# Designs tried in a protein design run: designed miniproteins, single chains, continued (5). Part 40

Each design is a single chain, and the fold is of that chain. pLDDT is the mean over its residues in the fold that is shown.

## One batch from the design tools (miniprotein)

Design m17364
Fold by ESMFold2-Fast:
Structure m17364 (fold): chain A 65 residues (1-65)
Amino acid sequence: VVEELRRRLAEERDVHARVALAEILELAQKSPEEALRTARRIAANPSATPAAREAAGWAYDLLVA
């Protein structure tokens, strides 16, 4: 999971998606529960950019698999 998050972050070109992935990756290394909450929160946030919501949704699916 952490490796897949790092790979996606390294390949991500959208700045807002990159910020979201970096936050989720940091949390995934310390607290899987906080990483899941943060990914879900960003994915459901209408004020976040579409790219950030997509990246967070992808990360959420990865974390629950």
Scores: mean pLDDT 83

Design m17365
Fold by ESMFold2-Fast:
Structure m17365 (fold): chain A 66 residues (1-66)
Amino acid sequence: SLQDELDRLQAEARRLGAEVERLKAEINKSTDPEKQAELKERLDRVEAELTRVMQRISDLEAQLAA
């Protein structure tokens, strides 16, 4: 159902949001430019995934509200 898909996506968004915060904390703790660059690449990928998930959540919420 659309509600089950929404629940799944909301759980995924929470997981991805936690990963974003973890990566930001690791970047802030790192003094190694190479490691910072690798972590920033991972952060960019996770943020892109989170953006896609949040867009799908918005689309499903609109469908459920109709």
Scores: mean pLDDT 87

Design m17366
Fold by ESMFold2-Fast:
Structure m17366 (fold): chain A 85 residues (1-85)
Amino acid sequence: ATLEDLKALLAKAGVDPDLLDELASDPFNYDAANKIIEQLEKADLSEEELKEIIEAIKGTIENGELYPILGMSIIAKIEKLLEKK
């Protein structure tokens, strides 16, 4: 998955895609990461939709378009949302 693929997926889920640009430009922008998680939690996504987002984040990290430390932090928080389902 590319950064643009991840943006499209998050926008479909109701997340502001501009938060991903902020996250990709600053390896310490935990505020943008937290806002993404808050918007995902409010969207009340299915387990399948959350898993699709996790896989897209992994692909974006592998392509070098997202900092691993921030991407893995977001994945861990989405996994906690999955535990609530």
Scores: mean pLDDT 79

Design m17367
Fold by ESMFold2-Fast:
Structure m17367 (fold): chain A 65 residues (1-65)
Amino acid sequence: TEEQRRREAERAERGAQINRALNELLEQSPSMSPAELEERIAQLAREFGIPAEAIRTALAHQQSL
């Protein structure tokens, strides 16, 4: 249905925004202090409604790749 397609598109767009923000944070993280990194993680957690721990886990996974 059209409603399902709209919800899927919204979820895909939100996922893309989150991935973009995580990649941006990963690229900036070497120039950031630990305090600045934690503040940025907290900001993203508030912005996307995601637990800060989930963002830290995703960031750690990306750094290991």
Scores: mean pLDDT 76

Design m17368
Fold by ESMFold2-Fast:
Structure m17368 (fold): chain A 69 residues (1-69)
Amino acid sequence: AVSRLMEATGLSRSAARRVYRALVRLGLSEALTPEDLERAREILASFDFDGDGRLDERELALLVQLSEL
């Protein structure tokens, strides 16, 4: 699951683990179907404020915090 997320988003393993945990809490399946991966890309794109294809530590922290509420 985490490796599939890394392949789909280009995140490092540590970042992908944090994001995967957040996405599962937001209601995505643990198996990450193709539909879940597409939804994950949409969510991550909304946090890529500078459009460089990378999430910084603050963007990742915000996503994790939102998933824990």
Scores: mean pLDDT 63

Design m17369
Fold by ESMFold2-Fast:
Structure m17369 (fold): chain A 58 residues (1-58)
Amino acid sequence: VKVLMPDGTEVEVNKNDVELQPLTEDEAKLIGVKSGYKITGFKKPVKGVTVGDVIVVE
């Protein structure tokens, strides 16, 4: 899937290779995004993305 990073960069990530959790409103506000997902784990390593990274998914 295509994901929009908070810096406005689009990154293409295979959703099956990552574990995502929705951000809470407080987490989104703290990071400076309206909404998004936090990467909590990897089923398979994805280049350019690490655990704890925040992404915005359409």
Scores: mean pLDDT 67

Design m17370
Fold by ESMFold2-Fast:
Formats: sequence, structure tokens, C-alpha cells
Structure m17370 (fold): chain A 64 residues (1-64)
Amino acid sequence: SQQEEITRLETLILLYEAVRGSTEFVAERVRDKNPELAARNRAAAEQIDARIQELRRRLAELRS
């Protein structure tokens, strides 16, 4: 159902936000000692954010 899809998307957004936060945390922690790993984690966080934006657009469409 539409409501089940909405709930699924909301859950996925929450999970992706948690992963993004974890990735950002790692990037900050290793910034000075391993700049390459920090850059890789920042890039990963940006990719996750793009995915979150896509899921939010889909959720908005289902609610309209």
C-alpha cells in the first residue's frame, strides 16, 4: 500500500541519516592523522546525503 511505502521510505531515511552521521564522525576523527581516509569518508557522506535527498523527494511525491 501507499502507507506501507511511506513508512518504508521514512525508515530508510532514518537509517541513511545514521550512517551519514557515523561517516562524518570518522572523517572528523581521522582528519589530521589520515587526510586521505578523512576525504574518502567525506565523499561517502556526500553520496549518502544525495541518496537521502532522492528518498525525501520520493516521499514528498507519495504524500502529494
Scores: mean pLDDT 88

Design m17371
Fold by ESMFold2-Fast:
Structure m17371 (fold): chain A 118 residues (1-118)
Amino acid sequence: SAADWEEALAFAREYLSSRGITDPLTIEQAAIILYGVRAYAQGASIEEAVELARELARELGLPEFTIEFIGEATRAILEGIDAGLSPEEIAERLVALGMDPEMARILAELVYAYLATL
C-alpha cells in the first residue's frame, strides 16, 4: 500500500542518512527492498514479495537492469531470512551478486533493523 511504501522510504532515508548515505537513488532502491521485506513479513511468499518489489521499481520508473538487480537482491535477502542467516551471512550473498561489501553490510543491517519494527 501507499502507507507501507511511505513507511519503508522514511525508514530507509533516516537509517542510511545517519550513516552518510544521502544519494536519493540508493535510498529509493533500499526502500523498495524494504517494501518487499515487509510484504514477506506480512505473509507473502518469497516469489510474491520479489515481484511486488520489481513492480514498485517499474512504477517508479527505474531502468530494467536496476529492476532486475532489486529483484535478485530482495530474493537473496528473503531466502537468507527464511534460512535463519545472520546479517553478515546475508551481506556475503549480496556481495556475490556484485554489491560493494560495505553497502551489502549496511543493507543487511538495515533489513534486520526494519524487521524489528514490524
Scores: mean pLDDT 90

Design m17372
Fold by ESMFold2-Fast:
Structure m17372 (fold): chain A 69 residues (1-69)
Amino acid sequence: MPEEGEILVALVEIYRALHKLMVEKGASKEDLEELKKMVERLYQRAVDTGNEEAARLAKEILEEIEKEL
């Protein structure tokens, strides 16, 4: 089973990448769609494992991505 900490770390790294992409480069549609897919998978795993903190963070990241698409 994936470790709880692994999901949370991955989400934090994605969130930082998203923030840099939006501020420094302007996000490309392809990059945003790729990140969205990754976060959706992590959100599903967080829900399945009962990791409420990771699920909440994933939801916030998804909302940020959808706002930019």
Scores: mean pLDDT 74

Design m17373
Fold by ESMFold2-Fast:
Structure m17373 (fold): chain A 85 residues (1-85)
Amino acid sequence: MKRGAEFVKKRQEENLRGLREAREIARKAGLEDEFEEAMKLARESIAVGATRLEQMLLEALGEKYKDELKELATNAMFGYVAESA
């Protein structure tokens, strides 16, 4: 906050993009309910929500992308926190 609202806004926008991307992947794969469940779990524990989201993304896109999906799941969780604050 002390270093300027614009830095915070840019970080939140990046995180919100991750959230939107994960939601779109879930929609295309027909896993929207699993995505919503991960978001609900994130309210109690970000780590649990991220694990559930990572599992959903692996199911949607496959094992080949597992390392990239961890980053996407993490960014989406922070986007959810930013949207909820």
Scores: mean pLDDT 71

Design m17374
Fold by ESMFold2-Fast:
Structure m17374 (fold): chain A 70 residues (1-70)
Amino acid sequence: SIESLEQQVEQLEKENQEIEQQIKELQEQGKKKGFMTPKEQLQMTLLTLFKNTITHMIEKYKAKIEALKK
C-alpha cells in the first residue's frame, strides 16, 4: 500500500541521516588529525556505498508511490 511504502521511505531517510552523521564525524576526526588511517578510509568507503544503496531504495519506493498516485 501507499501508506506502507511511505513508512518505509521515512525509516530509510532516518537511516540515511544516521549514516551521513557518521561520515561527518569521520571527516572531522581526519581533519583534526590531518590524516585518515587505511581503516578509517575503508570505513568512509563502506558508509558512502551503504548511503548510496539506501538512497537508491528511497528513489525506487518514491517512484512506486508516484505510480500508485497516478
Scores: mean pLDDT 85

Design m17375
Fold by ESMFold2-Fast:
Order: sequence, then structure tokens, then C-alpha cells
Structure m17375 (fold): chain A 90 residues (1-90)
Amino acid sequence: MDELIAELNAAVAAGDVERAWELLKQLTEPFAPRRRELTEPVKNGDIEALEEQLKLEREFLEIARRVGALDPESYEKSIAEIEKKIEAVK
């Protein structure tokens, strides 16, 4: 993971858009199955699934803060919405 982030940041700094996109795909691939697994339980209001999605989005926020080309604001908004949903069912 750290190696991919370092290479991605270097590609972004060099203006190598195609290389940066390839590295971003590699960085996000491990998270795709986790997101798919959570889709239906979250839709059905499963509190444990909402808490797992919150953890996943927090992991993405940490990556976005380390990757200069990513916008952490989108993950911050997602986290706030999930926290609001969890609070509403407590």
C-alpha cells in the first residue's frame, strides 16, 4: 500500500495522468469487494453494515489525505451521512 501511494504521488507530481490513473485503480481494487458486500445490508438498514461502511470510508479518507490528487471532502461528507444514519437508529 505505502509503495503504491508513493508512486501515485510521484506520478501526480510529474503530471503523468495515465500512470496516476493506473496506480489509483491498483490502490482501490482491494476495497471494491468490501463495498459490494455492504451494498444490500446498508440499503436494508443493517446497523453493523453501516458501521463497517463507516470504517471503510474512514480508510478511504486516510488514503485521500495521503494522495494529493484525491479530494478528501467527498469521503468526509460520506462519513457524516453514515454517522447521521447510525445516530438516527440509536
Scores: mean pLDDT 74

Design m17376
Fold by ESMFold2-Fast:
Structure m17376 (fold): chain A 94 residues (1-94)
Amino acid sequence: MVEVELKDITGAGPQVLTAKAVNEGEPISALRITVEKDGERVTSPVVVTGKFEAEAEVSVDLTGNQDITVSLEAFSKETGEFLPTATATAKHTV
């Protein structure tokens, strides 16, 4: 099972969000982060790993108080595509 951890975020302007993936059953082949805020989406570069733990980073411009949904997409060997595997929600406070 892939798990993602995210902290509540404070401050305005450009922020770097880090999501950590852990999967004890099998190695994570590759992952990327998609951030959704107020109907807009930002996607990180792909991180190739082959490890049971991996981190990915995405830069996003945060303004005002809002909820942020971070989706972790992992590479699926069965489909050959990146699929959403875990999500976390954090609050942004200015």
Scores: mean pLDDT 66

Design m17377
Fold by ESMFold2-Fast:
Structure m17377 (fold): chain A 78 residues (1-78)
Amino acid sequence: MEALRRAQEIFDSLTEEEKKLLLEAVHRAAQSLDDPTKATPQEILDRAIEEVKKISTDPEVQEKAVEYLRALREAQAA
C-alpha cells in the first residue's frame, strides 16, 4: 500500500527526538480514552495527532509527526 510505504519513509527520516515525541503522543492518546479496549487504531491515531500539538510547539516537528500519523491512519483506513 502506498500510504503504508509513505508512513515508513517518513518514520525512517525522523530523528530519535521526533520518534520519542510520536511514542509519547500515541501513549497519551491511549490514556485519554475512556475504554482503550473498544478504540480502533484510527481513533488512537486521530487523538495522537492532537497530542503532538500539545507536546511540541516546534512547527517543523509538529508537521513531520502529523504527516506520519496521517499517512499511517490512511493505511489503516484502506
Scores: mean pLDDT 76

Design m17378
Fold by ESMFold2-Fast:
Structure m17378 (fold): chain A 90 residues (1-90)
Amino acid sequence: EAEELIERYKEAAEKLIEAELAGDEEAKKKYTEELKKLREELEKLGPEVLLAGAEAELELAAREAVRLGMPEEEVAAAREAALARARAAL
């Protein structure tokens, strides 16, 4: 169950990034709501599952930021900082 939820979360995050690139406001809203629901379900399962989901989301966000022309070093630093905070909270 947990692996299925994490995979669905990754898929929804990827589709949200694609919608942002396309400027599709309806798709952005749809996948944002889907991610919110999946995040709530993951939170019920416990911190290990939440960390995995958060890490997947950060990886997709980092790919998007680099694609939009943000410096790879800054994106990597932000991703590492967010991941460290998530791990410290567990």
Scores: mean pLDDT 68

Design m17379
Fold by ESMFold2-Fast:
Structure m17379 (fold): chain A 66 residues (1-66)
Amino acid sequence: LFEEFLKGYEEYKKVYDSLSEEEREDRVQELLDILFNSKDEKEKAFALGQLAYASSLEISEENFKK
């Protein structure tokens, strides 16, 4: 479970900078769908890892704007 989370985090980190802002938004919507609708805990952990990376960047940007 935690291994799937870390794998998701690292996989998204590798591709994040190559994605457009629109593609990043589409990815987040896809990952949220997996989190709410998947019955597979490993799929949910992988999706959560990817969202954690995205959220870490969003929080940093929000704090800078304050």
Scores: mean pLDDT 72

Design m17380
Fold by ESMFold2-Fast:
Structure m17380 (fold): chain A 66 residues (1-66)
Amino acid sequence: HMAQQMAQEGKELAQKAREEIRKATDVETASEIAGKYLQQLHDLGSAQGAREVVQIAAAEIERLKA
């Protein structure tokens, strides 16, 4: 249906962000990666993708702080 391609691109960006954030070994790096992908998703107009990136970043940052 309409906007399917845009939604798919947002999902692919969020997936790539998730993989890169999970590779981060410190909070600073995880935050920088999340910010970069959030900017890309904002430009794309993907609110759902941005929300997923925020959730993944929060979870990984908590894991790294422990």
Scores: mean pLDDT 78

Design m17381
Fold by ESMFold2-Fast:
Structure m17381 (fold): chain A 73 residues (1-73)
Amino acid sequence: VKKKLEELAKKAAKEVGKLPGIESAEGKAELKDGKPTFELEATPSEPLSPEVIAKLEEIAKKAEEEAKKIVKE
């Protein structure tokens, strides 16, 4: 379970890092009281467009939902 959460966090961070105007991205995933905590951080190199922000939010939401599925296994 922990390894799958770590891989999910890395995958989400990599996808965010591909977005225009993002210089770097980091993902963290932990199990706290059997509940997944997922944190995604992006460092912009320039002010982000609304489209890029929307894509970042989609990536984060998908990662959170997948994390919940992993813990239910």
Scores: mean pLDDT 74

Design m17382
Fold by ESMFold2-Fast:
Structure m17382 (fold): chain A 61 residues (1-61)
Amino acid sequence: PVTEVEIRPEMSREEIEELVRRLHDAGVRQLRLVTPSERVKPYVEEVAKEFPGVVEARVVP
């Protein structure tokens, strides 16, 4: 089972990282971060690199 979370365009990198840490601590094994925001895309990609095998970054136009 994959947990999918939409990252709001106003979220900071720190907020995204904290969200991922909280979900991982709660037992989420596979997490997909989705955002339509070009501003937030690099933050989502950086956080995904910090959690290999757990976090997948997906940008939806």
Scores: mean pLDDT 77

Design m17383
Fold by ESMFold2-Fast:
Structure m17383 (fold): chain A 78 residues (1-78)
Amino acid sequence: MEIDEKYKDFYEEAVKQAEERGLDVDALREAIEIGSKLVKKGLIPEKAFKATLRAVVEGKVDPKQVLENLKEAEKEYE
């Protein structure tokens, strides 16, 4: 998994909080990998992605749904 070092601490904290809450950590980790690549390419705003991860951790959004949306976005940019 390639993650931009600048955001690694934020992503690791999100995963830790998701694990502590019993959320789908595997889906969240894959979503972070895809989303961080899209942020690095300038295809999605960093602030929007961070807000989405925070919403997942707070139980407002399903991590599997975020993963599906990011996979679809990645296809649109290929």
Scores: mean pLDDT 77

Design m17384
Fold by ESMFold2-Fast:
Structure m17384 (fold): chain A 63 residues (1-63)
Amino acid sequence: MVGAVYRAVKDVPKVGPFMLELKVGELVRVVEVVNSEVWRVVPLSDPSRSGYVGASVLEPVPD
């Protein structure tokens, strides 16, 4: 899980200061699994961004 690349399955709006905005199809790397519902991720397109997202909006990307 941590270190793996995931893809957003839907658009995710920015809510609050800690949640990350994502567009459908955006690739992210998991950097922390807080619990089964919330992960901290970094977008591959802009690694200066970091934030929390719902695990339910992400799917694994096969190598």
Scores: mean pLDDT 77

Design m17385
Fold by ESMFold2-Fast:
Structure m17385 (fold): chain A 80 residues (1-80)
Amino acid sequence: MEEKKKRAEEALKRTREDYEKLLEAYKKGEISKEEAIEGLKRGIGELEKLKEEVKEFPEIVKEIEELIKEMKEKIEELEK
């Protein structure tokens, strides 16, 4: 239980760090808007899979859902 929770928290942290790095690269002009959107979609897919694996931990599920919403809103912003 504790190990599974910590692994999920580590995966969530890594996904958030990847998200921040992706947006920074886009802001600096290192990647295209299309590449940024694709990266965000991949991150969302990983988070949705993680959410299914950790359904027993409502607090982690909530944090995952919040990050998914943030990333989806960013995709909508970039697609304009």
Scores: mean pLDDT 82

Design m17386
Fold by ESMFold2-Fast:
Structure m17386 (fold): chain A 65 residues (1-65)
Amino acid sequence: MEEFRRRMEEALEELKKKGVIEDARYEGDTMHITIKEESVAKTAGRAIEAIGVGIEVGGSVKIHL
């Protein structure tokens, strides 16, 4: 819930600084994250998995809150 949102934002900022993702935006209760293809292949999503999401290699990830 609210705590999940904070953890997602923290993970997002960390991933942006590491150059793993390019963009993230909220659409209602869903967050769209665009991941760099090369980063997805090397940096498996561990923190993102903590919030129960699926990840697509070289594509976008939709995370429901």
Scores: mean pLDDT 57

Design m17387
Fold by ESMFold2-Fast:
Structure m17387 (fold): chain A 70 residues (1-70)
Amino acid sequence: SPDVVGVTDDVNSFTVYNDNVTSDMNSGVDTGSWSPSHVMGMGDTVDNTSDMVSSYSTFHDNMVSSVNHS
């Protein structure tokens, strides 16, 4: 894990995505087989909101990339 600054931005956007989120995330990166398992551990917060359904799918791609860093 090189720089934590980048990861902090990703998780920070995830934490406040429903209320004060901006288009700081990007989807379509490393989706597919990984997204559900890796996001579940951190994606629980998203379920509580359920306001931005699209953001949940977007976070799958973003978080998978952040957690795996590949």
Scores: mean pLDDT 39

Design m17388
Fold by ESMFold2-Fast:
Structure m17388 (fold): chain A 74 residues (1-74)
Amino acid sequence: MAEEYVKKAEEYLKKARDSLQAGNVDEARANLKKAIDYAKKGIREAEKQGNSDLLEKARKVLEEAIRLGQEVDA
């Protein structure tokens, strides 16, 4: 489950970046919200499993998604 959440978070983060490059700010915001949601779920599940690698990946996705969200809302 944690691996699935992290994978989805990474996928939505990539979609958000693609949307930003295309100038689709609203689409980017929607994808960032999904990336953040899945990253948070991934963090919770990885922590329950004691999986440090998945926890690190999920945290990095969350941090990048938040950073991009701040850039979009600037």
Scores: mean pLDDT 84

Design m17389
Fold by ESMFold2-Fast:
Order: C-alpha cells, then sequence, then structure tokens
Structure m17389 (fold): chain A 95 residues (1-95)
C-alpha cells in the first residue's frame, strides 16, 4: 500500500501539471482539440487509481467535452472532472 500510495502521489503531481496546462490553454483560446487532448492525458494519468464507477463518470465528462460548443461549457466540465479526482485523492490520502 505504501508503494501504491507513492505511485498515486506521483500521478497526482503529473495530473496537477496537466490541469495547469489545460487552464492555460483555455485562457489562451487554444483550439478545442488541443484542450481535449490534454484532458485525455490528465485522465489517463489518474485512470489506474479510479473505481469503475468513477471511470464511467469521467468517460461521460470527456464525451460531453468533445461535444461542447463553448469554452464556458468546457470549463464547467473541467470543474466536475477536477472535483471527482479531488474526491478520490481525499479518500486515498486522508483515509
Amino acid sequence: SEEERERFVEALRRYQELVGRITDALDAGAPKDEVIKLMEEAYEVVRPFLTPEQQARLDELLEKAKKATSKDEIREIMAEFMRLVQEEARRRLEA
């Protein structure tokens, strides 16, 4: 469990770096496909540490992001994405 905890902490660090890049990309008005690609990379980093139910919810959020027609919609989806990952982080690290 200590090795798994260390791997999860490393994944969270990489995830936070990607979240920063997503925020910067959205603020800079980057193309939607670049933002979606960064979101997919962030998800892949944390995916191994998520429950099947959480994975299904994040898969749904990514699908919604791909269909989003505005930056505000993507920002709202990102807020839900981050909330779910933060909930899992608390469960694993603050148990």
Scores: mean pLDDT 85

Design m17390
Fold by ESMFold2-Fast:
Structure m17390 (fold): chain A 87 residues (1-87)
Amino acid sequence: SIVEEAEKLREAFLELMEKEKVPEEVKKWAEEQLNKFIEALKNKDLETAEKIIEEMLEKANELPPHVRFLLLMMAHELRELLEKQKK
């Protein structure tokens, strides 16, 4: 299931953000975005899923290079999941 794949990615990203010592406020924001993305996938709401990816890309521009690269990587992985959902 694409939703199960997204949930596994969410857990992996949360662990990675903890390991990389991403600031708590950024981690909480990213966790909220990941949760909204998974809900959008469950509802087949591709427009909302796309907006979440765009918000993550925009937020990355405001962050230090280390955290920025992590957020860009996460957004890329979410984009690949969304494209799989589109078939």
Scores: mean pLDDT 84

Design m17391
Fold by ESMFold2-Fast:
Structure m17391 (fold): chain A 117 residues (1-117)
Amino acid sequence: MSEEARELAFRALRAGSELTLKILHGTLTEEEKKELIEEIAEAVKKAGEISEEEKEFTLGLATAPLLIAAGVAISQGDYELAAELYEVLAELYRAVGDEELAELYRALAEELRRKGE
């Protein structure tokens, strides 16, 4: 892994982790969400300019904290929190150009919100 690829991967992990923690604490503002998603999208785009493998790795590091937190929320019956995490995942996938995964996570979030009624 190049030094540049490593820095991009760490930037994505940090932004994804911060995004996840702010959601878990109920402190995420719309402005912060936009800024963090844009930071992740830029890091993923730059990693993609190096290679497809670095793009996939960088995106995986950004999404891993959100996916882990959503899985834990589902296991605890906290469907509202899980839906919020999946909605943010959908926005993130849309920002990186993955429309199919964006639609999938949006649909999953809607299903979870219905359970949280």
Scores: mean pLDDT 88

Design m17392
Fold by ESMFold2-Fast:
Structure m17392 (fold): chain A 78 residues (1-78)
Amino acid sequence: MSPSINVPEDLLARAEALLDQGEAQRDASLYQEALRLAQEARDLVELFRRSYPQSTYDRLLSRAEEIIARARAALAEL
């Protein structure tokens, strides 16, 4: 069976929520967890690349990369 996109989408949604919470609280641990979840989502998207429509793959990858960049930038400024 083709893998569901639900797992990467759920990981990215959790990472975004942790970024928003980290920004509000200025908490490095929340940014680190957001980074970890976004990296895991990116790795899953890359692993199952051939199972996604190209538009879905591009969207999930871009979202993961944006979250990773935001988390890294926030950690560098703390």
Scores: mean pLDDT 81

Design m17393
Fold by ESMFold2-Fast:
Structure m17393 (fold): chain A 72 residues (1-72)
Amino acid sequence: GAAIGASVVADMMALGASREAALRAAAEGIKEAGGVVPKELTPGALGDAMDSLSAEQQSAAARLAMERASKA
C-alpha cells in the first residue's frame, strides 16, 4: 500500500540515499517486479502502484528497491 511505499523510501533515505534517488529506486523495484511505474515519482503515486501489485510482487519490489539503494 501507500504505507509500504513510504516506508521503503524512508528506509532508503536512512541508508544515505537522497529523496530523489530513493523514489527512483522504488520505481525501479516496481518495474523489476512487473508493475507499472507511475509518471510522477511521489510517495503517494508509488504507493498506489504497489497496491496494484500481488503480495509476491509487492515483496519483490520492496526487496529490489532496498538492494538498489544499499549499493548507492
Scores: mean pLDDT 72

Design m17394
Fold by ESMFold2-Fast:
Structure m17394 (fold): chain A 100 residues (1-100)
Amino acid sequence: DQAIYDKALALAEERRPAILEWLRSLGLSDRQAQTLADLIAGYLTVALFAVLKGADPDEELENLGAEARAAAEEFGLSEEQAEAIAEYAREVFRESLAEL
């Protein structure tokens, strides 16, 4: 399980700089962008680990989007920003799945 987790973590961490840059482009403060990038990378790690352990990728995709949206809403971001963040998280997950 450690080796599978390490693979998921590596894939998610590879995406972290792009996630951070995208969040900055959305107009978030550096602190908001950094914290949300950390959270999304964490959610992505868990979702990829679950898929590598045999979970349904479609279910993990929807769960990841919902978690990213909830985190954005908790930060007080607009409904439009929260939806954009959820959609971006789903897209990053789809790209990561293609590398599995």
Scores: mean pLDDT 88

Design m17395
Fold by ESMFold2-Fast:
Structure m17395 (fold): chain A 73 residues (1-73)
Amino acid sequence: MEKREAIRALLLGIAEAALAAGVITEAQLAAATARFDAQLAAAPEEVIEAAAAKIPALLADYAANREAELAAL
């Protein structure tokens, strides 16, 4: 899978999970998908490569932030 497609699949997966959790609407999912597609299509390959390299760190940071928020409840 190309890195651009992999980033799109990841972003879509997060948005679909938010829809399943009831956090966003189907209209918001459609708008987010269109925005992701437009941004990814316009981004130079160098930017896509840099973004892909940051994904593991972003996922780790997201998980740590969720743990902290749940602990505060």
Scores: mean pLDDT 74

Design m17396
Fold by ESMFold2-Fast:
Structure m17396 (fold): chain A 110 residues (1-110)
Amino acid sequence: MEEARALREKANAGIKSVETKVEEISPTELKITRTYTFDSPEAAQAYAEYLKKVRPLFEEILREEGAEIVSYKITVDGTTVTEEWVIRAPSVDAAYEALARAMERLQAEL
C-alpha cells in the first residue's frame, strides 16, 4: 500500500486530464474505459504501475460487492494511460451499484 500511495502521489503531480466512459455492453455487463493524460511519460508509467498494484484489491472488493472482472487491460502510450475493464453482475443496475461501492471502498483504503 505504501508503494501504491507513493506512485499515485508522483503521478498526480503530472496529471493533465481524466476521461471516463461507461458502456452497457449486455444486460449483465458494463465496459469502463478511463483515459489519463500526463505531463510526462514518467508520470504515465508511475500511474500504470499504481493501477497494477491496486488491481487485486479492486477485484476483491468488486467480488464482495457482487460483481466480477471479466477482462482488464492497461495500455501506456507515451503520456497516455488507458485503463479498460469489463465487469459482470446479475444486472447492469447491480453492476453500477457494485462499481460505485467498490470505488468508494478503494478510496477509503488508499
Scores: mean pLDDT 80

Design m17397
Fold by ESMFold2-Fast:
Structure m17397 (fold): chain A 60 residues (1-60)
Amino acid sequence: SLETPLSPGPTTTLTAPTAAELFQQLGALGKQWGRPLGYRIEVVERDGETEYVATAAPIA
């Protein structure tokens, strides 16, 4: 990205063709890290396709 996110901790970016798949990936990531996650979801429209992008980081 051209702009650095304002996040002091490490973040993970996930992508999926649907919101449902993205949420499944986020749930798996939370279990893998053993912590709850804070996340932000963006919808990116590319020529002919819609892509869901999540930026996730551990919280608490």
Scores: mean pLDDT 72

Design m17398
Fold by ESMFold2-Fast:
Structure m17398 (fold): chain A 91 residues (1-91)
Amino acid sequence: PELSEEQLEELRRLNEEFLRGLAPRVAAVPRERWEAVAAERAAEYRELIEKAQESPENIKELLRYLLEVYKETLGLSEEEVELLERIIEIV
């Protein structure tokens, strides 16, 4: 289902709040670490991306997988994970 204008506005607000706190932490992780994580998970990323391209419903599965990757790489708190899950549910 398509997002309403109200849902898109809420999603934008939540994203701005999240990025304000998280962006410096993401930038602090070395590129080599992101490359290593990507290499370790390349096959699973490909499968999830292919599924997401076939159906919008599969985008949520891809986003939840990315959340787990970010949680492991950045050491996200339970509060940060909850915020991201909320964003994924709106999408």
Scores: mean pLDDT 70

Design m17399
Fold by ESMFold2-Fast:
Structure m17399 (fold): chain A 84 residues (1-84)
Amino acid sequence: MRERLFAPLSEEAQKLVEEADKLSKEGDRYFEKGEVNKAIELYKKAIELYEKAADLQDPDSVERGILLIRAGVEKAILKELEKK
């Protein structure tokens, strides 16, 4: 069995965060190319995965707070891009 570490994220949550990070980076690439609509789609998917990972954490955990902040940053970017 794996070592009993006080790891911040479960394997399931870690996979969600890794996928969200990948989608966020791809969104940044499309935004840099001027493909704003594609960037918006990718950022929305990243937000959903960060929030899902946060829901897998304990309510009082620092890790949950960090994931919600990360989702909040993506939401702020998305809100600015969707304004016009």
Scores: mean pLDDT 76

